Designed miniproteins, single chains, continued (5). Designs and how they scored, part 84

Each design is a single chain, and the fold is of that chain. pLDDT is the mean over its residues in the fold that is shown.

## One batch from the design tools (miniprotein)

Design m18914
Fold by ESMFold2-Fast:
Structure m18914 (fold): chain A 97 residues (1-97)
Amino acid sequence: SELERKLAVIGASVAVLESALYYLEELFKKGADPDTILKELDSLIQALQGNIDELQQLLQDNPNMSPELKEEAQKLISRAQALLDRAKKLKAEIEKS
């Protein structure tokens, strides 16, 4: 279905952003340029927020979605929110340095 396709695409986006965040955390630990990391973090924060907004819109627009798909969307929101919080924490640590 179109809904299953959209959830799969957003899920893939969240997975890529998780890997990108891990890479930025490792770069910071290795003493990479803070300004470069901050620029990439701002892009990553915007992308994660976009994924959360799209998932919330899908839940709102599809009140008759199966319980299984609704649970998948909710789990994906929770995962993206945890990554967003983690990215914001890293940004705050870099800005204090």
Scores: mean pLDDT 90

Design m18915
Fold by ESMFold2-Fast:
Structure m18915 (fold): chain A 100 residues (1-100)
Amino acid sequence: MTDEARRYVQQAAQYLAQGDYDRAIRYASRAIRLADQAGDSTTRRIARSIRLAARSAKAGNYGSAISSLQNAYRTAQQAGYTDIADNIQQAIQSLQQQRS
């Protein structure tokens, strides 16, 4: 369950980096449900921040999206979720390029 939730988080961050905000929202929402079922509060927090970032980016609020992703990145790093942290960093870079 925890591993499944983390895989959905990785996919959500990857879709966000690609500009596919609708898939990012869908995958993050799935990750939240799987994390809830597993009792994984850390993965749930990361997934919620990514979903918020995807919604903000879809609305054109790139600054708010980046702030949400920075919060998710810090949580992923502290948890040792290196692959998730790397995917989040790629999403931050992508949004910074769109804002500039």
Scores: mean pLDDT 87

Design m18916
Fold by ESMFold2-Fast:
Structure m18916 (fold): chain A 73 residues (1-73)
Amino acid sequence: SKAEELVKKAEELVDEMFNTEKSIEEYRKIFLEIQKLGEEALKLDPDNEELRQKVADIAARALFLLQIKEAEE
């Protein structure tokens, strides 16, 4: 489904954050894109609890990495 495609793209962006060194500004931009993709996926399939949990996990992983990168200051 289109919702699954959006979630897959968000997963790929999280993997990119973990596997590629980027500036803090770039991490923030990717994080915002991940959030947008998750919101769009949930809008397409709002009653899908499994999708909601997956989106939440992806967002949490992205936020965790962003927080540790910002904390290096």
Scores: mean pLDDT 84

Design m18917
Fold by ESMFold2-Fast:
Structure m18917 (fold): chain A 107 residues (1-107)
Amino acid sequence: DFVAELEAARPEIDAALADESLPPSLRAQAYLSRLALELLRNRALGTEDPDPERARDQEAAAEILALLEELAREKRYDEGHKIREIIVEHGTDLRTALAKIKEVVAE
């Protein structure tokens, strides 16, 4: 069930990433969601990503999303906005983005 629900979300995320008219912040969010979805699917299936670099990027994406969720829960929306700007600036370099994000969250 859970794996089927994850797979059902994939086409919407992929469509968002293919949409050049989507704002950069929403495109960055879709990219994070795709990587986190791959991580969750691998965990649900008891498998690991065969590419250790992609596996590290998946872990970084999940950690960034967890931080964004925590900031939203605490109503720290200005810091959430700064995190999205860092993700947009760094593109696919999620490990560098995560290091910078941790500096912002640590204050």
Scores: mean pLDDT 75

Design m18918
Fold by ESMFold2-Fast:
Structure m18918 (fold): chain A 98 residues (1-98)
Amino acid sequence: MVEFDKDKIVLPGQEEAILKVKKEGEYVFELSNGVVKVDIYNENGEKIGVLDKENPKRVLDLKPGEYTIVPSGEQPGKAVLTVKGPDGEEAKIEIVVE
């Protein structure tokens, strides 16, 4: 009930991914490392969360809709953003910084 519109983002050049949420509830966002910083926006363009090296895990209460995931490269490498939904379903996206 949670999915990304793509499996991978490559920086520079690819700017964002869309997270599709079909069920209201608590979603756990976890970033594997500090290679990237990730900003999370709701449907109205409001920033609702940030994940980085200091804050790699966040819990957000989400409503059904489309959320924009915007990574910024901090250093070259690869990171994985994992989103776990209220029913235990998971979505993952790889972020590559070149």
Scores: mean pLDDT 84

Design m18919
Fold by ESMFold2-Fast:
Structure m18919 (fold): chain A 64 residues (1-64)
Amino acid sequence: MKKDAAEAGGLTAAIMANMLGRPLTDEEAKEAALFGMKTRGIEADDEDLKAAIDAAKSAGRATN
């Protein structure tokens, strides 16, 4: 669960950051994490959500 949630959040955030050509804000990273989990059918408890958001923030902050 946590690994799948983190992967979904991180991948979605990386794609969004690349499409926008800029780092994501914390709010955008959180939305990317939620969208990634929903798209992959991952139900999230608080720990899964935290893992996905942390991964999304890490991936979304990558500038180049």
Scores: mean pLDDT 74

Design m18920
Fold by ESMFold2-Fast:
Structure m18920 (fold): chain A 66 residues (1-66)
Amino acid sequence: KLVEELIEAMREMLEKLGSSEEQIAKVEPEVQEFLDSFTGSQEKLNQVLQSYIEGVKLMLNKEPFK
């Protein structure tokens, strides 16, 4: 669920920046590979995902693309 939220937030950011569909499509597999390669605890993984989501939301809130 957190993964899907992160991917959607990143996709929205890239779309507003004018990135290509190919660049947006790379986000999903890269995030998935990061999760698969992560060797730390699941609790730490959840914290990392939460931090990324919050960071993206803060960027969009402070620097809105009008």
Scores: mean pLDDT 72

Design m18921
Fold by ESMFold2-Fast:
Order: structure tokens, then sequence, then C-alpha cells
Structure m18921 (fold): chain A 59 residues (1-59)
């Protein structure tokens, strides 16, 4: 499934998967992706960066 593929890509920190997940989240198609995106960003860039990013994309 698309959601399963995106989760796998996010766990691997694939930049394409991160971008696709943000597009789906911003279109309000998959609000549950926000937590998965946050965890991927925390793993790659650290918690402070992930928190700043998430706060800027919240509706």
Amino acid sequence: SLFERLKEGLEKLDPRAILEAFLLYSNQEHPELLEVIKKALEKKYGKKYADVFVNNIKP
C-alpha cells in the first residue's frame, strides 16, 4: 500500500518519501503521517529540528 511504502521510506530516511508524506499531510489526506514524519526527522536531524519543522507545518 502507499502508506506502508511511505512508512518504509521514512524509516530509511528517504528524502523522496519524506517529501511525499508532507504533500499528503498538507492536503489533509493522511493526518496520521505527521507523527511518522516527526520520528523520521528526529532520527536524522535531532529532536529540536523536528519540533521546529512540525510546528511550522501544523494547520
Scores: mean pLDDT 67

Design m18922
Fold by ESMFold2-Fast:
Structure m18922 (fold): chain A 75 residues (1-75)
Amino acid sequence: MEEIEEALAKAKDVDPQVLVNELSSIPALPEPSPEAEELVKRLKEMYPGQISDEVYERLKRADVKEIIERLKKLP
């Protein structure tokens, strides 16, 4: 899970509002992904109060690769 660790390391240096805005644009998939759920759970732990339950529920159904790519592209 090196890609997830790299994405999380990038995310911690970003403004939480920019992070949430970028992630909120990711479309949901029909099936939830255990990898996406784990990644978003860790993001919520890093930014308590910044990632809402609505964002969490949406992102756990997103493509984990898309989440990783979006996090890596953060300013």
Scores: mean pLDDT 72

Design m18923
Fold by ESMFold2-Fast:
Structure m18923 (fold): chain A 86 residues (1-86)
Amino acid sequence: SPEIEAAIKELEELAKTLPEDIRKKVLELVRWAEEEGWSARALLILGAGLTSLTLHAVLKGEISEEEAERLLELTGRISDIALERA
């Protein structure tokens, strides 16, 4: 879907601005969801994983609240796409 491809590309671009360890974890989640064929289930798990990672990282001071807001906005968009496919 062009919609999910656009959301994933934007997520990967945002990840490049994050600390290396957080970027690696984001890209690992994206790669896993891609290997699962971008199914509704895979996108929901991706969204849940990204949310958990983002909240943990901001609570530990590893990313800013502004970076967390951007990640959570993209996570919400990915989850909305997943729910439309379910």
Scores: mean pLDDT 85

Design m18924
Fold by ESMFold2-Fast:
Structure m18924 (fold): chain A 65 residues (1-65)
Amino acid sequence: SLDERVARASSLLPYNRGLIRRLLELLDAGERSLATIARALGLPVSTTRRLVEELRRHGLIPEDL
């Protein structure tokens, strides 16, 4: 479930649960533009890229993202 993925990610990464939830919701909705995701989260693109890479490393999002 989304709640389980958010809880897992929040335990592994130094980001707040709400930020991780919003990111996962955007990815589940099919958003793939780092610029669009960064704007939605209120983060720099570089920070958003690092967060996506961390989630991919832990198997919480698709590897091809």
Scores: mean pLDDT 81

Design m18925
Fold by ESMFold2-Fast:
Structure m18925 (fold): chain A 77 residues (1-77)
Amino acid sequence: VAELAREYIEAHLAGDEERAAALAAEMAALLASLPPEEAERAMREALLVGARYALEHADEFSEEEVADARAYLERLE
């Protein structure tokens, strides 16, 4: 799920809406197939990947999105 989240962000930023939609559907299907506790873990991992991507590509995101990503990473202790 984390790798799919990264590919989704990359496809979305590239303007490849068909690939982004396909990746979003695949992530949703995988999360739905997992037990609740594993789905929550996979979602947290996906959020971590997204937050790191936003910080690495801060110029492609809003200042608010970058600040939210930084705050999320700082909360993980």
Scores: mean pLDDT 74

Design m18926
Fold by ESMFold2-Fast:
Structure m18926 (fold): chain A 79 residues (1-79)
Amino acid sequence: MPEPRLTMRVRAGDAESVAEVWARAAAAFGASPEEQAELAAAVRAGDDVRAAELLERAYARAPDRVVHMESSVPATEPP
């Protein structure tokens, strides 16, 4: 039942979907809009390693900004 996929969620996804997730995480960490754009661009380019590096850097700069990751899908589609 335990799957190592939980630690590697981005490995099984579309580049655009992954870019959205990373952009959200960066914004939650309080990253600048420029950093968010660069992170999303790196993911869209298909460079997950670079994207992870940028994300870790943003988190390291603001470790006090703890982000809670949870799957919260609305019952109906958003407006």
Scores: mean pLDDT 57

Design m18927
Fold by ESMFold2-Fast:
Order: sequence, then C-alpha cells, then structure tokens
Structure m18927 (fold): chain A 71 residues (1-71)
Amino acid sequence: SKEELKEALETLFDENASSEEKKKAVETLVKNVSEEEREDIIKFLEAALKTEKDEEVKKAIEKAIEELKKK
C-alpha cells in the first residue's frame, strides 16, 4: 500500500533507525512498489544510497535498485 511505502521511506531516511530496520524498509519498498511508482522509488533509493553510511544497508539498496530496473 502507499502507506507501507511511505513508512518504509521514512525509516530509510531516519538517522535513528537501525541497520536491520533500514534493510527491512528496503525489502518492503521492493515488495510493495507498483509499476506506476517504480521510477519514483528508484530515485528515492538512489538518494538514500548517496547519504547512507552503513555498508550492509548500501548493499541492500544497490540490490533493490538492480531488481527494480530489471522489471
């Protein structure tokens, strides 16, 4: 749902969120994105990748971008 995508984006950009919470947020974005939202979500993921400091979260974001671009 749009609400799930919004909450996941808020978690991904939250400095206080744990690495585990951010990885779960990335998974939620990939699982719940519609075709119409795909390009916008890719742009948000690319923006998150530029500011992210956690290497595991960066890897999850990079993988998510790859998966969404292949569709």
Scores: mean pLDDT 82

Design m18928
Fold by ESMFold2-Fast:
Structure m18928 (fold): chain A 75 residues (1-75)
Amino acid sequence: DKQKQEAAKISAEAKARVKEAAETSKTIEELHKELHKILEEVKEKTANLSPEAAASVMEATMKAGQEALDEIKAR
């Protein structure tokens, strides 16, 4: 489905941005701020998708963000 393809694209772009934020952020606080911005952008980009597709992208983005935070805490 075209909606699933668009959701996958937005999810991939969001994950790439989470990775960049994790690499460039020097503190957990900076990473939190960048993750908040990424989540807001994902919400805007998914506004035209079905609620299920939008929720899936948001969940994937939040999971990637949490994994990045956990990695920094484990260092």
Scores: mean pLDDT 80

Design m18929
Fold by ESMFold2-Fast:
Structure m18929 (fold): chain A 89 residues (1-89)
Amino acid sequence: EERKELYRKAAELFRKAAEVARQAGHQDTARLFENASKLFEKAAETEDPLEADVYAALGIISAVEAMKTAPPEARKLAEEALDYAGKAT
């Protein structure tokens, strides 16, 4: 089930982006990336494709908001995560 694996990879990368943002002192940005990670974990765990798409969409919204204030290293991880999320559809 490749779609679920892509969502898990996105979640992992957003978790890493949150860690990088936190280490850089961007606590609000880190929380937004943590939220994106949790939403993509829910997308990966959900059996209903439409429900999974909703979780993924909410995760993308959180990630895009975080990227506005993210340091370059965290933004790069988030961009990689969004690429995996895009491949899931």
Scores: mean pLDDT 87

Design m18930
Fold by ESMFold2-Fast:
Structure m18930 (fold): chain A 80 residues (1-80)
Amino acid sequence: SQKENLVEGLKKALELVKNGDLEGALGLVAAALDAVKESKELENREEIVKKLEEAIEALENKDKEGALKGIEEALKIVES
């Protein structure tokens, strides 16, 4: 399902951030953002988009803490 694919992708992105692979994490978060924007089924879509955009900005700035926070907050919303 779309929700399961988003959860898997975002959990993998968290692992990449923790391992210092910020470029790999950026690719996965960008893909997740595109999937969320294309979805008409997701509850709280606007909040998820905002958290993923915050994670992307953090990753582009090499801000590991900001990236983890944005991805974790997006995951919490998706899994609720």
Scores: mean pLDDT 85

Design m18931
Fold by ESMFold2-Fast:
Structure m18931 (fold): chain A 85 residues (1-85)
Amino acid sequence: MIVDLIEKALLEVGKSWYAPEQRQKVVDAIVEELAENGFEITPELRTQVEMAVLNHNSLGLPEAEDFEKDLEELKKKLREQLKKA
């Protein structure tokens, strides 16, 4: 399932984005990577991405110290997971 790949990528980064504005940018970045890899972005898929990020944040992992660097690492890990699918 695509959600499992997103959850794995988030865990591989090992950091969370707790601020609502940063969290939205993380959701948008995941959605853009999915679209670039040929996935149709439906409202249902977007909701699943939002829920995956919220569930990840509930784990209480350390906050991302460098937003841009940690976001690029997430994009890289997500691309690696999508190539294995």
Scores: mean pLDDT 81

Design m18932
Fold by ESMFold2-Fast:
Structure m18932 (fold): chain A 118 residues (1-118)
Amino acid sequence: SEELEKRIAEILELLKQKYNTDDFEVLDYREVGDILILLVHDKTRNKLLVVLASDKPFTLENWGRGVLAFLALAQSEGIKVLRIDQVGNAIVVELDSKTDKEKALAIAELAARMANKN
């Protein structure tokens, strides 16, 4: 949809500003409630990025919940998290480029559901 394309473009602009590169490839996406999940290849640094972006500002509580959930799930699946950043209304998780993409997306979907629990 046009709205989805705009959201993706806005997220890529935030990543460009944060990481000082525009050489990103969007590999896949998922939607969980108000959270858009992007799987992105940072071609400059050769890293896999998992982006969890909300239409609403993340509160410190929601940010912390999402980060802790992702870290716990990644550890259970043997996935090494290299870095986590907050970029605007998004959580950006940096993984090794050889990480299992389906597992990364599944973990991101579970973390997004946990971040949205009131």
Scores: mean pLDDT 85

Design m18933
Fold by ESMFold2-Fast:
Structure m18933 (fold): chain A 99 residues (1-99)
Amino acid sequence: ELEAAEIVLEELERNGLTGESALLAIFRASLRIESPSEEAYEAALAARLPAQVAKYEAAKAALEAELGGAAVAAKEAEIEAQIRREVEELKRFIEELRE
């Protein structure tokens, strides 16, 4: 569990990803945790990341078409605030495990 939390934090810190980009950083970290090697991780990213990005973009475009950009922006701000809170909780969890 500590190793998994450290990998997530490392991906977020190394890439400097925040807000909306944090979801993709968490996805990358999940693939890293599941991968037995760096080569397996790179292969999984190449195979799966483009589809994940496309799903996010398609969902956002569909919502903007139906609700307008202002409503979608408000929802993205809510999600960003939630991600920031989860990152802060992850940092505390890692520190608690390290003593």
Scores: mean pLDDT 65

Design m18934
Fold by ESMFold2-Fast:
Structure m18934 (fold): chain A 85 residues (1-85)
Amino acid sequence: MLPGSEEERRRYLQALIDALKEAIELMEKGVSKEEIINYFKEKRKSARGPLEKRAIDEVINLIESGASIEDLRKRLAQAEKELAE
């Protein structure tokens, strides 16, 4: 479900961008997919709201489905373009 307001859309996209950047950095450092998933599951518990939790869930789902660093970078580029609009 898309955020109802422009502010909610921007908050979701920013949370997604932040999570994708962090996931890419951890993968580049050689952190295991299992450790990255556990890191984001813990971060999800302290997330400020449903939009931030959904952004983290999207990143977890991408990693669990076998997304490569390149796949994450493509999703990041899409989110950054959407946020710039």
Scores: mean pLDDT 84

Design m18935
Fold by ESMFold2-Fast:
Structure m18935 (fold): chain A 62 residues (1-62)
Amino acid sequence: MKIDLSKAKEISEEEGVRLALQATSVHRHGNYTVIFTSDGNALVSDLETRKVYLVPKENVTV
């Protein structure tokens, strides 16, 4: 899996939890939890920093 965070938008944990309700699949990769959503985005949770990023699906390769 490859994750490009250069175009990522940092969002709040609360927003991340709300968007995760639209989850189609969940993957774990290293220090990241990646949640694909039905709107064509991915949520990337950084387990080290505890930050949540909203990323276009094209910037995450499974």
Scores: mean pLDDT 77

Design m18936
Fold by ESMFold2-Fast:
Structure m18936 (fold): chain A 99 residues (1-99)
Amino acid sequence: MEKEEIEKQFKAYMEKVRKLLKAMVEEGLMSEEEAEEIFKKLEELIRKVIETEDEEVNKEGEELVKEIWEKLIKDTEKGVKALEKAGLSEEAIAGLREA
């Protein structure tokens, strides 16, 4: 894929992440400060993945995704509401319900 298409795809992904983090703050699953820190770290890691093939960057990305997931499953009712507010797929909601 062209670099321009990859950047556009990651921008769309980051908008979904921003919506999810905002919804999680609204539902009381995390603080606004925690959401901002996670978002910034994820944005930096995604930029590094695009620019480099550093395997350590992938591990940090997995840790951030896991942190978000752990906060979602902490209160699954609120987690489902956050995912719905973010416009995420039924598959993501089903995954959370199975957790």
Scores: mean pLDDT 70

Design m18937
Fold by ESMFold2-Fast:
Order: structure tokens, then C-alpha cells, then sequence
Structure m18937 (fold): chain A 61 residues (1-61)
């Protein structure tokens, strides 16, 4: 699992605050999103979900 901080753009896309800390799991699932943020993520097309996960993983600590 990788920890990452949401950028302003990612936060706006997911309805979260900028700087929200999330955990990305090996299966591509994300922890640390609000109920609304998780619902927004799950409603996105698969290519957008993949792009968000890849961006978060590339910046993970």
C-alpha cells in the first residue's frame, strides 16, 4: 500500500479537500476518501479511475 496526498485538481474531481491523505492498495482500491469521494471515484469511467490511481502512485510516499 502507498500513501499519497490529493492535488487540488484530484481533490476537486473527487469532492475532497486539497491535501487529503489517501492510501492506494495493490488492487487499485483507495482508502481515505469520504463516502461522497468514494462514490464519485466509483462512478468514473475505468480509464479515469486508472489515471487517478496511476497519478497517486507516481507521487506516493
Amino acid sequence: SLRAVLSAEEAELLGEAEGTVVTVHEDGSIEGLSEEGLARFNSMPGHMQGAVVLALESRAV
Scores: mean pLDDT 80

Design m18938
Fold by ESMFold2-Fast:
Structure m18938 (fold): chain A 59 residues (1-59)
Amino acid sequence: SDEVREAVRKALESFGVPFDSVEAARKDPRYRAAVELVARELGESVERVTRIAEELIAE
């Protein structure tokens, strides 16, 4: 959903997670923190939020 997508984008930007590649983001501990925060705030699964985040970064 667009709501999850925007929340993920803002969290990644706020935490300073690089958007260069999914591989680079996965190596950054701030990525895990950002995904967990969005999942908790929106009542979504970490798996779903991670998938949306990786789709967003790959764009």
Scores: mean pLDDT 80

Design m18939
Fold by ESMFold2-Fast:
Structure m18939 (fold): chain A 70 residues (1-70)
Amino acid sequence: SAAELEGRQRLRDDERLAEAHRLLLKGKSVREVAEELGISPGTLSREFKRVYGISPREFREEVRKLRALK
């Protein structure tokens, strides 16, 4: 069904964004992550913000802040 196909696509998209999250935690740039996933930086920023509520660049800065507090 269409709903099943959409569900499977969303799971794959969420898996790609989980990979983006992991790559950003490893210190890769937004450009490098977008290239690794085969998408534009604009698409990455939009989808990442949709799932995580924050842009990939803002996420990198928050990770730095959290590490500095430890």
Scores: mean pLDDT 73

Design m18940
Fold by ESMFold2-Fast:
Structure m18940 (fold): chain A 83 residues (1-83)
Amino acid sequence: MKALESEEEARELIRELVRKRRESGDPEMTLTLGGVSDAQYETLKKAAREVGRETGDIVTVTKRGDTVIIRVMSREKVLELQA
């Protein structure tokens, strides 16, 4: 029902976002979702951490009211900030 079943869909959503970022060659890509509950936000954070580990991308999830912003970034971009 709630957060548990949306965890696999959240993982798929984030994996697709990473794939699109890599195909475009962009260093980062952002997806904004509205109407997100606290439980769904926790599910998205968990999925983001797991997908980040699997793909090597840096994935962040930020909540502002009922809006969630998912950001996927190349690890290479983060390393460039240290150069």
Scores: mean pLDDT 75

Design m18941
Fold by ESMFold2-Fast:
Structure m18941 (fold): chain A 108 residues (1-108)
Amino acid sequence: MEETERDVEKIKKRLIELYPEKAEEIEEFFESHKPETLYKFIDALVGADPENLNIKGLAKLAGLSQKTVSELVKRLKEILGPDALADLSEIALEVAMEQLEAAVQKAI
């Protein structure tokens, strides 16, 4: 649970680093949604093939309504442009891999 909030915060910070001109809009986006909702959406993005990055597919994968996913996708594209979903998915995957490496290192 604490790790989920930490992952969402890391993803937010990385997005701001890539799009510093959009920092306030990114912060507003993350503040406008519950961490649980954002986590489910981002997890679905990581699990979706690029050609299946559509509202219906993401909603089904995330267990969210199509309305919620449509709003998230629309907002992200308005802030970050057409590559927003691909960028967010890649950042989320990097954060997840970083956590896995840290866990392996700690086990040694």
Scores: mean pLDDT 75

Design m18942
Fold by ESMFold2-Fast:
Structure m18942 (fold): chain A 61 residues (1-61)
Amino acid sequence: RRDAIVAALKANSDRLATLTPRSLAELAGVSPATVSRLAREMGARSFSEMIHLLIAQGALA
């Protein structure tokens, strides 16, 4: 879920650059397919772009 992914990103904000779709999914307790779906829903072209969009939206406060 988006909330679980955002919570995992906030908990790991000091290492966002080292996260992969797989490791983020494991930290959030979701499947890698769920992370990929979130990126696509946000219009992100890559995993890094999805993280950048979440930061820009203030989701990682």
Scores: mean pLDDT 74

Design m18943
Fold by ESMFold2-Fast:
Structure m18943 (fold): chain A 91 residues (1-91)
Amino acid sequence: MKVLASVYKVNEDGSLELIGEAEIELSEEEIDLVKFEGALNPELSDKAIEKFGFDLAAVLNEELLKNAPELAKAVEELGGKIGDVIGLKFL
C-alpha cells in the first residue's frame, strides 16, 4: 500500500518536531505492525493523529524496526531513530 510516512523527533518537553517525510510502499503486514504498536501507546498515537491528521501513528521501537524492513529503510533514510514517532497517511 502506498503511504506518506512522516518521522517526528520527540523533544524533552514532549513536543513533536518533523525530521522528514517520504512516499513509500508498505506491505499489509508492516501496516498491521504500525497499528499494533500504536495501540500499545494510544495516548501518544491518538495525539499525533489528531494534531497532524495521520491515519496511523506509533512510537518507533527496536521490534517495529526489526520486523518492518521497508518502514525501517525509510526511517533510516529520513534520519529517524528509536523513540521517534512515525505517522502514516494512506495515499
Scores: mean pLDDT 84

Design m18944
Fold by ESMFold2-Fast:
Structure m18944 (fold): chain A 92 residues (1-92)
Amino acid sequence: PITKEDIEAQYNRFKENIENIIKDLQKALENSSKLTPEEIELLQQIIELLKNNTDENLAKAFELYAELLKMRGMDESLVKGFLLLAEYLKNS
C-alpha cells in the first residue's frame, strides 16, 4: 500500500540524491558493451533530463527509466514505482 506521503518521500529522496543518480547512470553507460543500443539511447535521454531537473523533465525521466527497467526484466513493483512518481509530478 503506497500512500501519497510515501510517494512524496521517495520524490524528495530522489531530488536530494539526483547528482549521485546521474553519476550511477553515467557509470552504466561506461559499460555500454553490456547494454543494447535501445538501452544506451534511453540512458542518455534520462541523464540529460535529470541534468535539467524541472518537474516536467523529471516526470519524463521516470517514465523512460520505467521503460528501461521493463526492458531489463526488472521487478514489476519497481517499474510501477517510477510510473507513480511520474504521475505524481504531472498532477502537482
Scores: mean pLDDT 78

Design m18945
Fold by ESMFold2-Fast:
Structure m18945 (fold): chain A 86 residues (1-86)
Amino acid sequence: MHMRDIQTMSRQLRRMGITDQQLQQIVQLGINSNLIDYDPSLSLYQLAGLAIMRLTQLTGNSQVVLSSDQQRLRDYVSDVLKKRQE
């Protein structure tokens, strides 16, 4: 995965006005679902962006059954993004 893709997602999340609390929740759900590890060199936006990107890659394969933690992350991300389009 290219760093520029993570930077693009990070900028998109900033532009959408996602709160720090929402970003922290996405990161925590990403860690719980084993999609990301906490990396102190990455910003909260970069960690949240990485979690979303990895979830998207996983859900792109229709043969993959999501874990309960991965489903919670998907649902939370969907709710956050949907509220920002309204």
Scores: mean pLDDT 75

Design m18946
Fold by ESMFold2-Fast:
Structure m18946 (fold): chain A 74 residues (1-74)
Amino acid sequence: MTSISEEKFKKHVEAIKASGGEVIEDDSVPGLIIIKLPTGYAAFIKKDGKVYGVGLFETKEEAIEAAKEVYKKL
């Protein structure tokens, strides 16, 4: 699983927000952050100072389900 530092990810998220991009947080999975892209919903989990890429999904619901399975392994 590819991980990135929380600080680097935060800078990318702030840039996306500044450009009018949509960032979604869902409390059903701790640390879950979803970014809405033209190609779908990109899901990430923030845990222990690292950010883990879950994947890119067609729907927000699929992103949340995949994030739950990834979180169980962290």
Scores: mean pLDDT 76

Design m18947
Fold by ESMFold2-Fast:
Structure m18947 (fold): chain A 110 residues (1-110)
Amino acid sequence: MELVQEAVSEPVELRPGDTATFTFTVTAPSGKYLVLASVENLGDEPLVVDVKVTVNGKQIAELRGGRIEPGGRLGVVAEADLKQGDTITVEVRVLEGSGTVRVTLRIYRL
């Protein structure tokens, strides 16, 4: 698979019950892709999170109750038909723990 786009969010501080939405614009040419959203815990406490990935508001992937150790990351992956200029959102809801979260979006050509 060929990596065609990579984008990294700014870090966001989150507490239990908080939801952060990370938004990315598709710059890759229109086509079929593998979308990987990687949620990284930059803090010193374990986090338990729900992660939802949408393209133009349509859900393509969801992970519920994922645990992320300090310095660890959690990946959510889906196949999607993407158009250049589409909006991918990664929504992270913290169920347990407090810390700083960063999202990396990677798009691979199939």
Scores: mean pLDDT 90

Design m18948
Fold by ESMFold2-Fast:
Structure m18948 (fold): chain A 87 residues (1-87)
Amino acid sequence: SLLEEAERHLELAEKTGDPRHLLEAQVALQRYLFAKEEEGKMLDPSEMDRIAQVVRRLEELGKRMGITAELAALKEQLKAQREKEKG
């Protein structure tokens, strides 16, 4: 699961202090959200809670590692690329 992949990368970022794992977690999270949008399914409350936890951890670790701007830029790049694919 892409959501499990995002959670795994967050754990690795916390353990190693390597900001590359935060970037990988952001990619996995956005890919998961795009896949759910493509399926046309509403997120259930448990999925929403897990997404919210991943977002909070990304923000907290990103601030700690000094890559908040880089995470935000990556998120916007991925969203812009997805928007182009929609036509």
Scores: mean pLDDT 81

